# Designs tried in a protein design run: designed miniproteins, single chains, continued (4). Part 62

Each design is a single chain, and the fold is of that chain. pLDDT is the mean over its residues in the fold that is shown.

## One batch from the design tools (miniprotein)

Design m14125
Fold by ESMFold2-Fast:
Structure m14125 (fold): chain A 72 residues (1-72)
Amino acid sequence: MLYSAVLHLPRPLTPEEREKIKEVAKKNGADVHIHDTPDGTRVSITADSEETLKKTVEEIQKLVPVESVTFY
C-alpha cells in the first residue's frame, strides 16, 4: 500500500532546493513530484511505508519553509 503527503510551500524553490529535496527522497526510498503554483510550490511525496513517508517529510521541512502538510 502506498502512503502519500502533500507539502505546500509559500514561495518558489531554487534549483538547489529542488535537487536537495530529490536527494532526500531518493536516500529514503520515496518518490517526489515538485509542482510550481501561483502561490508557491506543492511537493507531493509517496512511499511504500508510513515510516519512510514521515521521515522524508520531516527532513524536507528542515531544508525549506513549509506552510502546511497533508497526509493521505
Scores: mean pLDDT 84

Design m14126
Fold by ESMFold2-Fast:
Structure m14126 (fold): chain A 93 residues (1-93)
Amino acid sequence: KEKLEELLKELEELKEELKRALEEGVSEEEFEELVGRVEELLKRAYELLPEEVKPIIDELLEKLKAAGEDREKQLEALLEAVEKLIEVVKKKL
């Protein structure tokens, strides 16, 4: 439970940063940092809840492939994955 509570806090913070990125734009460096943070939190969630998290990862990879180089669509895909992950974590608390 404690690990899920810590993960939820970090996911909520990342969600707000992704929303700001969509509204204000981001540099390439900032975008790469956001992607790295999403990957880290997805990996941590997958170790805790593999069956629930795997579909979120699979959908994110598909949407990122479809987005190509479209930054706004890439950010939207990352935000959606984080929002779905928040709901999964909340359900297990």
Scores: mean pLDDT 86

Design m14127
Fold by ESMFold2-Fast:
Structure m14127 (fold): chain A 76 residues (1-76)
Amino acid sequence: DEEKFRELLAAAVEEGRRVAEVAAAAGSLTAPEALAAARAGLARLEELVRRADLSEEAKEKLLAALAAERAVLDAM
């Protein structure tokens, strides 16, 4: 479980780094393109969490956090 959690955390860190790179280049992207990339990233993280060998509590908390972030993007 801990090792699977570390793998998921590493994947989340890598996605965060990629999003930061996209944000740094944001001036070259249209708003729809940036939003589409962010939504795709969240969808990938949601699938990683669902498929990860984590405790039910950890999955629920991570999925809830991702759902909240998706709701913010959907409101834009």
Scores: mean pLDDT 68

Design m14128
Fold by ESMFold2-Fast:
Structure m14128 (fold): chain A 70 residues (1-70)
Amino acid sequence: GSEIEELRKKLENTYKQALKALEEGDLVTVRAGIHEMEELKEEAEKLGDKELAEEAQRYIEDIKRRMSEV
């Protein structure tokens, strides 16, 4: 449905912004992006979209891993 499409767009945009912020050293924006992706994951779970929830989790883990390797 359109709700799932909007959620996916938000997730992809938040992930891209978090990656850019990480490259720029803007850790405040990176942390905000992680929190937003965690909220989007919860919304995906509420909608029953397990695939989107797993995609959100993968993005969150990717950003966290990149932060820990600096």
Scores: mean pLDDT 85

Design m14129
Fold by ESMFold2-Fast:
Structure m14129 (fold): chain A 74 residues (1-74)
Amino acid sequence: SSRQEELRRLISEAVGYAIRAIGYLEVDGDKEQAAKDYQLASDKLREAASLASGEERQELLELSKKYEELAAKL
């Protein structure tokens, strides 16, 4: 369905931001850019959660919170 395609796209974007954040930390040592990308990953997961229901929505919200906390620690 189009809603499932949008959900997959948002999750894919979140994963992309998370991978980029790790790259900033491990390659460049750039905590500021890593924090920004973890926050973007969190934002995309929260948006994805708005399209999900039940257990999947709860899992996406917990993952969003985890990336928000990672950004705050940097």
Scores: mean pLDDT 89

Design m14130
Fold by ESMFold2-Fast:
Structure m14130 (fold): chain A 113 residues (1-113)
Amino acid sequence: SADQILEDLELTLKAALEKFKEMTDVEQKIRTAISLVRTVFDALARLAGDPEAVERVLELFINFLKELKSLLTPEEAKRIGEAVIAELDRYAAQHPGLREAVERLKAEIEKLL
């Protein structure tokens, strides 16, 4: 169900924030952030027919990115942000129906840099 997908995503993002607090290697942080973009886009694809659920996925990920920013140095935030934007562009190319979601996430990431 949509509620189960949203709950699973929220728990995944919360667990990821705890893992980021323990990470010291910026390359590991980049790989983890890219993996989370893939998880978010899996949720968006599964919920594509439900505009309210899609909005909730975007809100969850934007809030996650804001909290993640507070755990990073400015240099780490820039490198991770650039890697996430590159992965978002790859998703937009492969999934044209998700282009609007990609552009919104890119705009929010650019505000955090």
Scores: mean pLDDT 85

Design m14131
Fold by ESMFold2-Fast:
Structure m14131 (fold): chain A 65 residues (1-65)
Amino acid sequence: NIEELKELINALPLEEELKERMIKAVETQNPEEIFRLAEEIYERLGLEAFRVFVSGNVEEAKKLK
């Protein structure tokens, strides 16, 4: 569900520009951009944030910072 993914992205402790870019990539279903941004999120927040992201758990994402 795209709306749940948007909520998850907004809950992550990321810069607004990165969040907007990721949301746009998900909405336009651009796999190349999605993978690129996922790599940037992994590098910035580490494995824990990536794990929360793939689980889709918005409550856990809000607890990251």
Scores: mean pLDDT 69

Design m14132
Fold by ESMFold2-Fast:
Structure m14132 (fold): chain A 94 residues (1-94)
Amino acid sequence: SSEQQKQAQELWNELEDFLKKNLTEEELKKVEAIVNASLAAQLARTRTPSQDEAFEALLATLEKIKEFALENGKEESAEKVEEAIRRLKELQAS
């Protein structure tokens, strides 16, 4: 629904704000590259992505960001991403 899309966007905005305050500029550029690569892959996959496909792509992107944070010793950022993953899964299941 449009409400689910809005809630997913708000969840992403909260996470992005947290990451901007807790990651270095170089780390943020790498996160941005992960997001951009995911968007490019999603657009190449289908003519028009469904809402479910958009949610699955966002979940996959969040998992990659979490892995990046853990690999760089950013445990608080990884925990925040994990929280976002859990909330997004709950939203998709609704």
Scores: mean pLDDT 79

Design m14133
Fold by ESMFold2-Fast:
Structure m14133 (fold): chain A 92 residues (1-92)
Amino acid sequence: NPVLQRAEERLERLRRDLEEMRELVERGEVTKQELLRAIGYILRAIGDIFDLELWLSRETDPEVRQRLQEIIEEMRRIQEEMLEYLKQLKVL
């Protein structure tokens, strides 16, 4: 299913973004460019959630709808974790 494939690819990308943010927090001090990148990851997560909600609103297949809802819920959890990591970032 091409919609689910695209959704899974975006989820995988968000997981990688979250991992990079975790590494930034573990390192302690970050540059202003790294802070801007972290903010960019959060904005991208917001955009991905919006896109998937739009795809869900157009989907009629119950199995595809269920999987999209699961992916959206996971993306929302990732977004919340990203926001917690952002609060922990120390610039310079």
Scores: mean pLDDT 88

Design m14134
Fold by ESMFold2-Fast:
Structure m14134 (fold): chain A 80 residues (1-80)
Amino acid sequence: GPLEAAARALAGATGASVEAAREALLAGGGRADEEQLARLLEAAGSGGREAGRALAGALGGDDSPVADAGGLARAAAGMA
């Protein structure tokens, strides 16, 4: 489903596990929550608070829910 595709895209972009990415998305209510993304990036060794803020901004900049696989795929492509 869209949440699974979104979690997979986020995991690929951050280096986190798909399960950790799914948990971050659910904890944020399907939105790009700065604190949850910062925690995910810290766990993956990819950054912290500032990186989480930047990623949340990239994910939210399309006016699409984070659970929308298309929005997350675009954000992941932008990070690559």
Scores: mean pLDDT 62

Design m14135
Fold by ESMFold2-Fast:
Order: structure tokens, then sequence, then C-alpha cells
Structure m14135 (fold): chain A 84 residues (1-84)
């Protein structure tokens, strides 16, 4: 069944994490940038697995949800960096 919306959402989260890492680097917070980059790479792995299982909507959605959770963690790291 079609799961394109889940995979697309996960892709947007990955792009956002890449931008967040660049912002952290521009703020001089290299350690936070490295953590965000690691979370982005893990989220990409879940997105890639969701794409492999696009015919299984329930499983693809579960994998995309995990990618979104990792992206939310990256957003929280950037928020903490901006507050310091």
Amino acid sequence: MESASYVSAAGVHYAGNTANAMIARKLGDKKTAEEIEKLAEEAKKYTDEALKHIDDSEYSKKLADKAAELSNKADELLKKAKEK
C-alpha cells in the first residue's frame, strides 16, 4: 500500500536535522553539532528501512515515527544550545 507520505515526512526531518547541525556549528557549539549529525544519520537509517517496506504501511509508519523521534531529540539539543 502507498506509504509515500510517511517517507516524505521522514525525509523532511532529516533535512531539518542537517540544517540544525549547521546552525549549531555557526554558533560555535561543535559538540552539539556532532550529536545532531549522529541523530540525523540514525534517522536516515529508519527512513531507508521504511522505504524498503513501502508495501507494508503499518511497518513503514512505525519506522518513520522512530525517525521523527530522533529528529525531535536533535531539535531539543539545538534549543538547549541556543539557550546558553
Scores: mean pLDDT 70

Design m14136
Fold by ESMFold2-Fast:
Structure m14136 (fold): chain A 61 residues (1-61)
Amino acid sequence: SEETEAQARRAALAVADHLNREAKIAGKEPEEVTPESLEALRAQMGADNAAALARDKAIGA
C-alpha cells in the first residue's frame, strides 16, 4: 500500500541521516541523498531484513 511504501521511505531517510551523522563523526564524507540512493537503500534494507528473518528462522530464534 502507499502507506507502507511511504513508511519504508521514511525509514530509509532516517537510516541515511544516521549513517551520514556517523560518517561525519568518523571524519568521512557523507553520501549524497538522492531519490535513486534512497530507493537503493530501501531495496537493500528489504533484502537485509529478509536475510535476517531467514537466519533467525534457521536458528530457531
Scores: mean pLDDT 68

Design m14137
Fold by ESMFold2-Fast:
Structure m14137 (fold): chain A 84 residues (1-84)
Amino acid sequence: KVDADKFLEEFKKEVDKNGDGTVKVEEALKEVEKLFKEYGVPSSVILDVKAAIKALDTAGDGTVKLSDALAAIRKVLKEHGVAK
């Protein structure tokens, strides 16, 4: 089973190194793919998480809020039964 809290903690640490609560979409997508492969998450789940993060960029400036990204990741993992 994937420990979602540990996964999200590692994701946050890697994408928000400056602590400003803002994440670049490109950095978020790379880190999701890297961590999901490390945790043995199926490619279908990776695709859905990447799509959810891209959808958060409503301003089209290539950035999203860290809190929104974390919520989207948790929701997709729960929907796929990977995390509870």
Scores: mean pLDDT 76

Design m14138
Fold by ESMFold2-Fast:
Structure m14138 (fold): chain A 99 residues (1-99)
Amino acid sequence: KTLAELYARQAVYWAKKAVEYANKGDVEKAIEYLKRATQAGVNAALAGDIEGARYVLDALREAKEQIEKAPLSPEDKERVLKTIDEGIKAVEEAIKRAE
């Protein structure tokens, strides 16, 4: 339980950094940090840490809600939201395969 919380903390940090960069208009950095958070979730699920993977999934969902409110152009917003949606799907599929 405590170890899963530690993994979640790193993913939350990267997801928050993605939101920070999105709010500043740095789309490429936002996408970079979202991909890092996604990879952590996929890796956790593949290693059998389903609880840790779920924490990463929650962090990506929270980032999606924040980025939907971010002051980005429609095109940039679509790119970042697509990256999050792809990430959420990747972590969900990894969890499903590990079960």
Scores: mean pLDDT 82

Design m14139
Fold by ESMFold2-Fast:
Structure m14139 (fold): chain A 96 residues (1-96)
Amino acid sequence: SELKKQLQEIRELLEQAEEALSKNDIETAIGYLSQAALLMGNLPVPEEVKKEIILEIQRQIARIREAYERGEDLRPPLEALIETLKKQVERLEKLL
């Protein structure tokens, strides 16, 4: 199904983001996470599920922005975003 293919693409982007973070390549990790978040927000899922996903992504992005503005290490909030997106993928895969 199209949803299954898109969830697999998101999972692969999240794995690439984790690899980039393991190499301290913050810019590359943000690039992969931005693509994953965009795909998550555009999944063919019911509107209520989509709103929940978007709100969780926005909350994690706010944490990353706050850390950036304070000159803090971005790895912990980026790892938290990866974990949040992985949990959303797992939840949606369970509904297939």
Scores: mean pLDDT 85

Design m14140
Fold by ESMFold2-Fast:
Structure m14140 (fold): chain A 79 residues (1-79)
Amino acid sequence: TDKEVGKILEEAAKKVAELGNAEAQKYAKEAIEKVKAGDLDGAIRYLMKAYQASTNPEAQEIARKALEEVSALLIAADL
């Protein structure tokens, strides 16, 4: 559901904002704002940017796993 997708994206983005470099942190914060606005497509795009900008392997892995989980949920929901 949109609520579950939003929760996964927000939790991952919060962790990236704590662990990531300045650029990854900026994109992660934008992803959190998009989740709060109900723009899940925008949140996914900003979390992808945070993933690509991440220089910390732990932050990068958190973003990657969240994006994979969200993709699986959207497929399972026939979206």
Scores: mean pLDDT 83

Design m14141
Fold by ESMFold2-Fast:
Order: structure tokens, then C-alpha cells, then sequence
Structure m14141 (fold): chain A 77 residues (1-77)
């Protein structure tokens, strides 16, 4: 119960970190609309999952990562 929730929080944190790393790499290296779209999609999924676990800290981080990825995509488009 509580451990299951904590596990979900940990999984979401890992997804947020992965999305953040990919967004940073996409911005630093070659930015293609398709690649940035995938990064943005994963970041948004992590944000939704963060909202489900009810951890404001994780949700805040996921939201920032999602926004960063979406903004990077807009600059290419």
C-alpha cells in the first residue's frame, strides 16, 4: 500500500530524470522535430504519473521537464 505508492514515486522520478536527460541532450545536440516530440511525449507522461502519485515535489519537477521539452520543440518548429 504505502510501499506500492513509494515505488510508483520512485519509478516516476526515474522517468522524469530520463526525460530531463534526453531533453538536455536533444537541445545540446541535434534537435529534430520527431526526436523532440518523443521527448516531450515522455515528459508529459511522467507529469501525468507524478500527478497520480500525489507527490508535489515530483509533480513540480515533471512539469518543468515537460515544459522545457515542449518549448524546445516549439523553437525547432
Amino acid sequence: MEEERQRRIDEVRALVEEARTKADEGIKNKMSVEELNEIARKAVEAMDLAAEVGDLDVQHEATRVAYKAIEAKKKVE
Scores: mean pLDDT 74

Design m14142
Fold by ESMFold2-Fast:
Structure m14142 (fold): chain A 100 residues (1-100)
Amino acid sequence: SPLEEAEKKVKEMIEYLREKAKNKEPIDVELLRKKLLEIIKLFEKSGAPPMVVTKASMVLMAGVTEVVLYDKYNPEKLEEAIKEFEERAKAVLKEIREAV
């Protein structure tokens, strides 16, 4: 299903972020943007109401932006920011699943 594919892509994005944080390698912002757009398209295909999809997309965009800002300005808190992003992403996926 589109939602199962979105869940897989979210896990892949989080794993990518954790690997970059662990290795102290720069986060590829353009790659994150492409992955995020793929996830949003899957949310649109899930059958969830447009308002729920829009809110979910905004939450994920804000979360990714926050992780990128911590990578640039406060890398010692990057792992905590990724964990918070993971929790927000899980909440978003749950809300979409309950709206289908």
Scores: mean pLDDT 87

Design m14143
Fold by ESMFold2-Fast:
Structure m14143 (fold): chain A 63 residues (1-63)
Amino acid sequence: SSFQQQMNSVVRQTNRMVDQDVNDYVQNNPDASVSQVQSQRDQITQVQRDRMRQRMDDLRRQS
């Protein structure tokens, strides 16, 4: 269904946003340790998951 395709798109977009934000962090912090990068990935993942939930809720309201 169109709704399922939109939901799957939000998940894929969220995963790409996490990778992009982590790459941005690494570029801005070239001396960051592996553990610092992992900690930032965890924080970025949490923020992007919260945004994903909001996007999903918005889609449900439009349906």
Scores: mean pLDDT 86

Design m14144
Fold by ESMFold2-Fast:
Structure m14144 (fold): chain A 66 residues (1-66)
Amino acid sequence: SDLERTRRILEQVEEMYRKGEEDLALAFLEILYGIAKSVGDKESLRLIAETAERLGRHDLAAEIRA
């Protein structure tokens, strides 16, 4: 499902962030947000917001939840 795919991509984003590729990980997170927003995938948007908050992008998490 699209949700399962989103979850796996977010796991890779978090791993990339942990390895020190923080800017690249955050760029991928924003790309994923753009895709989920364009198709109205509310469950994926929730997971993306939770991941953004964990990675310190509280601004992005607030935008997604608005």
Scores: mean pLDDT 85

Design m14145
Fold by ESMFold2-Fast:
Structure m14145 (fold): chain A 87 residues (1-87)
Amino acid sequence: SMDDELLEQVVKLLKKSDEALDKGNEDEAKKYILEAGRVAAQIRDPDHLAAVEVAFASLIASSRSQGNEKVREAAEEALRRVQEALE
């Protein structure tokens, strides 16, 4: 389904964000997280939406714990975008 394809795209973008962080590229990681949020905002299936909300919430929690402000702000923006797209 289209929602399955969108969820797969979100997962791939978050993986690219992790790879960028492993290389110390916080600005690149932020770009991938924000793009993941834009893709996730197109999802309409409730179960897929719940999965992406959990993923972004986990990223917010981990970035706060690590003191990574750029990642935290990007993840909060991504989560807000997804929540605003819900009816």
Scores: mean pLDDT 86

Design m14146
Fold by ESMFold2-Fast:
Structure m14146 (fold): chain A 103 residues (1-103)
Amino acid sequence: EMEELIAKFEELAKNPEKLKEAVEVLKKIADEIKKLIKQGKVEEAVEYAKRLTPIAVKLLEVAEKKDKSIADEIKKIVGRIIEALVEAGENEAAAEILNKIRE
């Protein structure tokens, strides 16, 4: 399920016409990462968060040029993932993701 979500997110993030659909998939990925953390699968959650980060960066580059409100929504969703990782004690992973999104 998570592998299918990431694959779908990667394909949608390449298409400027599918920006809103990509954001909806990103929300689902964020929810699944939070579920993994609650289940004690923190290492797996960190791996998925790191894997989605370069895709989210590409999506942000497209969104910043097309629709600032969508770009702000993407940043908010990634911010929730970062907060969940910090709450789980994964401060280094959270900082790495934050730095990539701010570039």
Scores: mean pLDDT 86

Design m14147
Fold by ESMFold2-Fast:
Structure m14147 (fold): chain A 63 residues (1-63)
Amino acid sequence: SAELEEKQRELERLVRELADKHLDSEALVRVGKILAEAKTLDEEKQIELLEEAIEYIKEKLKA
């Protein structure tokens, strides 16, 4: 769905930004696992996990 694709793209952008800012690589690994797990789940669960990951990374980027 458009919503799922949009959230995936937003999370990927945030993850790249996190990496570029030399923030904790453990956070990047965890988000990568969430992305991989999300694609194996129902769309509703995928959206939920992506929202959690987006909020997590946004918090890290806020500092």
Scores: mean pLDDT 75

Design m14148
Fold by ESMFold2-Fast:
Structure m14148 (fold): chain A 77 residues (1-77)
Amino acid sequence: SEAAESARHVSRVFEELSRLAEQGMDPKDIAKQLQQRLPGAISPQTLQQISQMSPQDVAKKLRDYSRQAEELARQLE
């Protein structure tokens, strides 16, 4: 379904940005990428928190979000 494909796209974006955070990308740039690539997927309050976290903590959080989105995609099939 289109809904499942959208959820898989969201999962892939979170996984890509998680890898960039592991590679040392600034959390502020990660938050900006999240706003641009997934508008409305994360609240402004959570985006602000992400911008203040360590890269390692950002990577962990985004990997968790990626897994949640993948599980949602499976339930929408």
Scores: mean pLDDT 86

Design m14149
Fold by ESMFold2-Fast:
Structure m14149 (fold): chain A 64 residues (1-64)
Amino acid sequence: GLTVDQLRQLLREAGLSDEEIEIVILHEIYRLSYGEIAKRLGISVNTVSRRLTRAARKLADYVA
């Protein structure tokens, strides 16, 4: 499997922003809820949801 640092680099190459990369890692690797991520980063749950949706689209386009 990929290390966290290797995953960060892959996500960056896929065109994710630094905030989108952090949200993806907190959600997928550390298994935090949207609410916990929102609290940790000082953003709204709606922003977490929108960032994850954008990240998913960028990743789908990258691996197409």
Scores: mean pLDDT 86

Design m14150
Fold by ESMFold2-Fast:
Structure m14150 (fold): chain A 100 residues (1-100)
Amino acid sequence: SVKDIIETAVNTLEKVLQDNKDKLPEEVLEILEEAIKELKKIAEEADSMSPEEAAEKVREVVKKASDKLLALYPNDPRAQETVDLLEHIAESVEKALEAA
């Protein structure tokens, strides 16, 4: 289901956050926590959305988080790795929702 796909993305990000809690700057952790919160809200509302609407909302969350990371840490490899992870999650959600 659309909800299950988004919940899988949330679980992936929560695990990354937990595994990297002592390794990432506090500002990066806060951005990821905000993204997780927004994705959880999308999952709760998923039953009222088309797969296309859900994919668009997930992409908007990822874009917002990525933009904040790059603004705070321009040219930091760790920020770029986090952005790459968020992009991968958004692409995975988009592909899964297209199949739903």
Scores: mean pLDDT 83

Design m14151
Fold by ESMFold2-Fast:
Structure m14151 (fold): chain A 92 residues (1-92)
Amino acid sequence: GVEKVLEEARRLVEEVKETGDAEQQRRAEELLREIERLAEEIKRLLEEMKREQAEGVSRETALKLTAELLRLVGDLQDRILELRRIVEEAKK
């Protein structure tokens, strides 16, 4: 879930702070802010989807919300992968 992704991201940023240079630390902190923003957007969209399901949404609305969720999850995964790369580079 999103909560576990946030916990991982925060742990990875702390690793970069211990082993990384100033530029790596700056980029890791930027990625954490983006990950936190995406996590909040995903939470809001999930609550919207839950509300819409209770109201009996159209198939078109359900498909649009699902597409938005997949996009946000993909963006979140991309930021986590970039953060993991920075951790690996910082350890060199």
Scores: mean pLDDT 85

Design m14152
Fold by ESMFold2-Fast:
Structure m14152 (fold): chain A 75 residues (1-75)
Amino acid sequence: SPRAQLRALAQDFSIKLSLARQNKASVGEIEKILEEFRKQAEDLAAKYPELREEIQRVLEQAERGVKFLIEKQQS
C-alpha cells in the first residue's frame, strides 16, 4: 500500500541517519542522506497525490531534524 511504502521510506531514512551519527559521518554525508530521502518522498508524492500532505509533513519533520543536528554539530 502507499502508506506502507511511506512508512518503509521513513524507517529506512531513520536507520541511515542513526547509522551515520554512530559512525560520526560528515555534514555532507548527512545532507546526502536527506537529499536521497527528499527525492524518494517527492517520487512517492508524484505517484500518490492523495498522500501528498502526509508525505510533506514527514519530509518537513525529517528536514527540521537534520537541520537541528547540523546546527548542534557546528555549534
Scores: mean pLDDT 84

Design m14153
Fold by ESMFold2-Fast:
Structure m14153 (fold): chain A 95 residues (1-95)
Amino acid sequence: MILFNEEELKEIEAELEATLAKVKANANRSRFEYELLAELLRLVAEKEKDPLLKEIAERFAKVAEEIAKNTPEELDEEKKKEAEKRFEEKKKEIE
């Protein structure tokens, strides 16, 4: 129902980037966790049938990938395993 032009889609990307930056500041999330988020968003885009919502999901994935690149802190092994477990559960829900 919403028709976005290219400029509006870029504004949505900027808003998501700002939101993820706030989450990063408050939660001390690792680069690995943001990489998993990007993968989940790409899966959502793959399953989406609406071309506009698919494009939005792909742009959200790109923002998450960029946040991951700007997050140099590494996870300890326990948190990495927990993040992988949550990723697999969410992947199953998207299917």
Scores: mean pLDDT 68

Design m14154
Fold by ESMFold2-Fast:
Structure m14154 (fold): chain A 68 residues (1-68)
Amino acid sequence: SRADILERLYGLLLEAFRLQREYEATGDEAARRRADELFNEAVRLVEREQVPGEDFQAAWDRAEAEAA
């Protein structure tokens, strides 16, 4: 369902932002690479599932805020 897709999108973005924060704190290049992979997976999910821009933005904003 759309709700399941949005929940998966949020989960990918949340993990990506948490890894980005880890990279910012530690300089761990593995965390940076994993964050990049997850952001790319999120973008591919948005494209494949035709997620509206407003829903993508909402998931992005929610994930970024929660990861801080």
Scores: mean pLDDT 90

Design m14155
Fold by ESMFold2-Fast:
Structure m14155 (fold): chain A 71 residues (1-71)
Amino acid sequence: SARDQAIGLLQQAYQVTTNPVAQTMIQQAIAMLQNNSPVSDVIAILRRAYQVTTNPQAQALIQQAIQILES
C-alpha cells in the first residue's frame, strides 16, 4: 500500500538524519500512518520535517514519501 511504502521511506529518512527534532517528526508521521490517520495530517508533519532536516538524502526520502501519499 502507499502507506506501507511511505513508512519504508520514512524509516530510511530517520536513519539518515541526525537532527532530533526531524527524527521526532518522522517517528510521529510513521505512527500516524500505522494508525490510519488522515494523509493530509501526515503530509503536514512531513513538510515540517523536510524544512527542519538539512540532510539532502533525508529530504529526498521525505519528498518521495509525500509524493506516494499524494498519488
Scores: mean pLDDT 89

Design m14156
Fold by ESMFold2-Fast:
Structure m14156 (fold): chain A 89 residues (1-89)
Amino acid sequence: MKKAKDFYNKGLEYDEKGDFLKSGDFFDASGVEYFNSGNNKESEAMYRKSGESYRQGGDLSKSASSYMNSQVFGGKEEKVMDAVLEALK
């Protein structure tokens, strides 16, 4: 899907530049587009990346919101938090 991939690529660009807050915004937008297209696995992965980016940028509230969105689309389980914690390593 063009729009979801465009947002994902922008998220990567800002992550490489060290703009983690803007990176998180683009990964979140990519997650929304993947969900709307029925790509739930990719949507979940994008929300997890968004949560990680917001955490690295110091916005813990947006980080928590993005991780919650990942849980909503992928299922509400502690295993989701374990995967998130592994991504922070």
Scores: mean pLDDT 75

Design m14157
Fold by ESMFold2-Fast:
Order: C-alpha cells, then structure tokens, then sequence
Structure m14157 (fold): chain A 97 residues (1-97)
C-alpha cells in the first residue's frame, strides 16, 4: 500500500492517490474498531466502556474529513507526505498476513 501510494504521487496520478488514501483510511478505521473491541472485552466498568464507545464513534465519524485532509497534504506537500508514508510501513506490514 505505502509503495503504491508513493508511486501514484510521483506519477501525478490523482485518481490512484485518492483511491489509495481512501483504502488507507479504511484500514486505519478497521484497526481502530479491532483495538476498541479488544479494550471493551477487557473492561468490566460500564461507565468506562460507554466512554470508550463514545470516543471511538467520534473518531470514526471523522473519516471523510481525514481523507480530505490527507489528500490536501499529498497535494500541497508531496515530499513531506511521502516521508510520512515511508515512516509507517511497519504498522501496515503487520496487517499484510
């Protein structure tokens, strides 16, 4: 994913950049939902569980804003954006099994 996104940015393929950023945000959302489910399974306090669910719902509701923010970053600062993508391949590698 990271390598394909960097290649799309270098080639000026705006359609591929949008598609890959949308895929990345979707993957991030899946990881957040999985982490939240694991934390909720380990939490016995009902008030704490409700707070965790509310926080997760607020974060997931911002997905469209996150996509547009990342697209703007890739457009306005492509070199910085590519450097950031290269820094996160370790998080993505753990999900490519």
Amino acid sequence: LADKLIEAIENGDEEAVRRLIEEMVERESELVEKAVAEVLAATDDEAEREEIRALAQRQLARRPERVEKLLRAARENPELFKAAVRKFPGVLAETEA
Scores: mean pLDDT 72

Design m14158
Fold by ESMFold2-Fast:
Structure m14158 (fold): chain A 61 residues (1-61)
Amino acid sequence: DGLTAALAYGGAQARYELAKQELENLRQMPRSTPDAIRAAEAELAAAQQKLTGYEQALNAT
């Protein structure tokens, strides 16, 4: 029960962690471009929104 929702949540959580890690790596790279950092920040924000949506869905199920 809720297996599909749990799987979707897990995927969103993995993507959020990946985006967070990528942003941290870019911040520490000597040759990071502003465009790369901006893209990573946008990706993290998008991943966070999806994760929050799935958290709400899991609480409703």
Scores: mean pLDDT 79

Design m14159
Fold by ESMFold2-Fast:
Structure m14159 (fold): chain A 74 residues (1-74)
Amino acid sequence: MPLTPQMQKDIDDALKRMDEGIDRVIEENIRNLTPEQREKLAKELGLSVSEIREVTPENLERVIKLLREKTRKS
């Protein structure tokens, strides 16, 4: 059901701040991984090693999305 406009805005703002914080932590953790650890993470997420080997904004966004889906799917 639709919430009041103010309640919806407050929820959306809180979720956005949480998502930005989580994305930053994930980015820092990925940057600190060794090549071997990145390969293991790629296999766990069903990605090719080339998709995670380079820390680009597109690769980070994809990894973050897959990690979120894996944690939320159950």
Scores: mean pLDDT 69

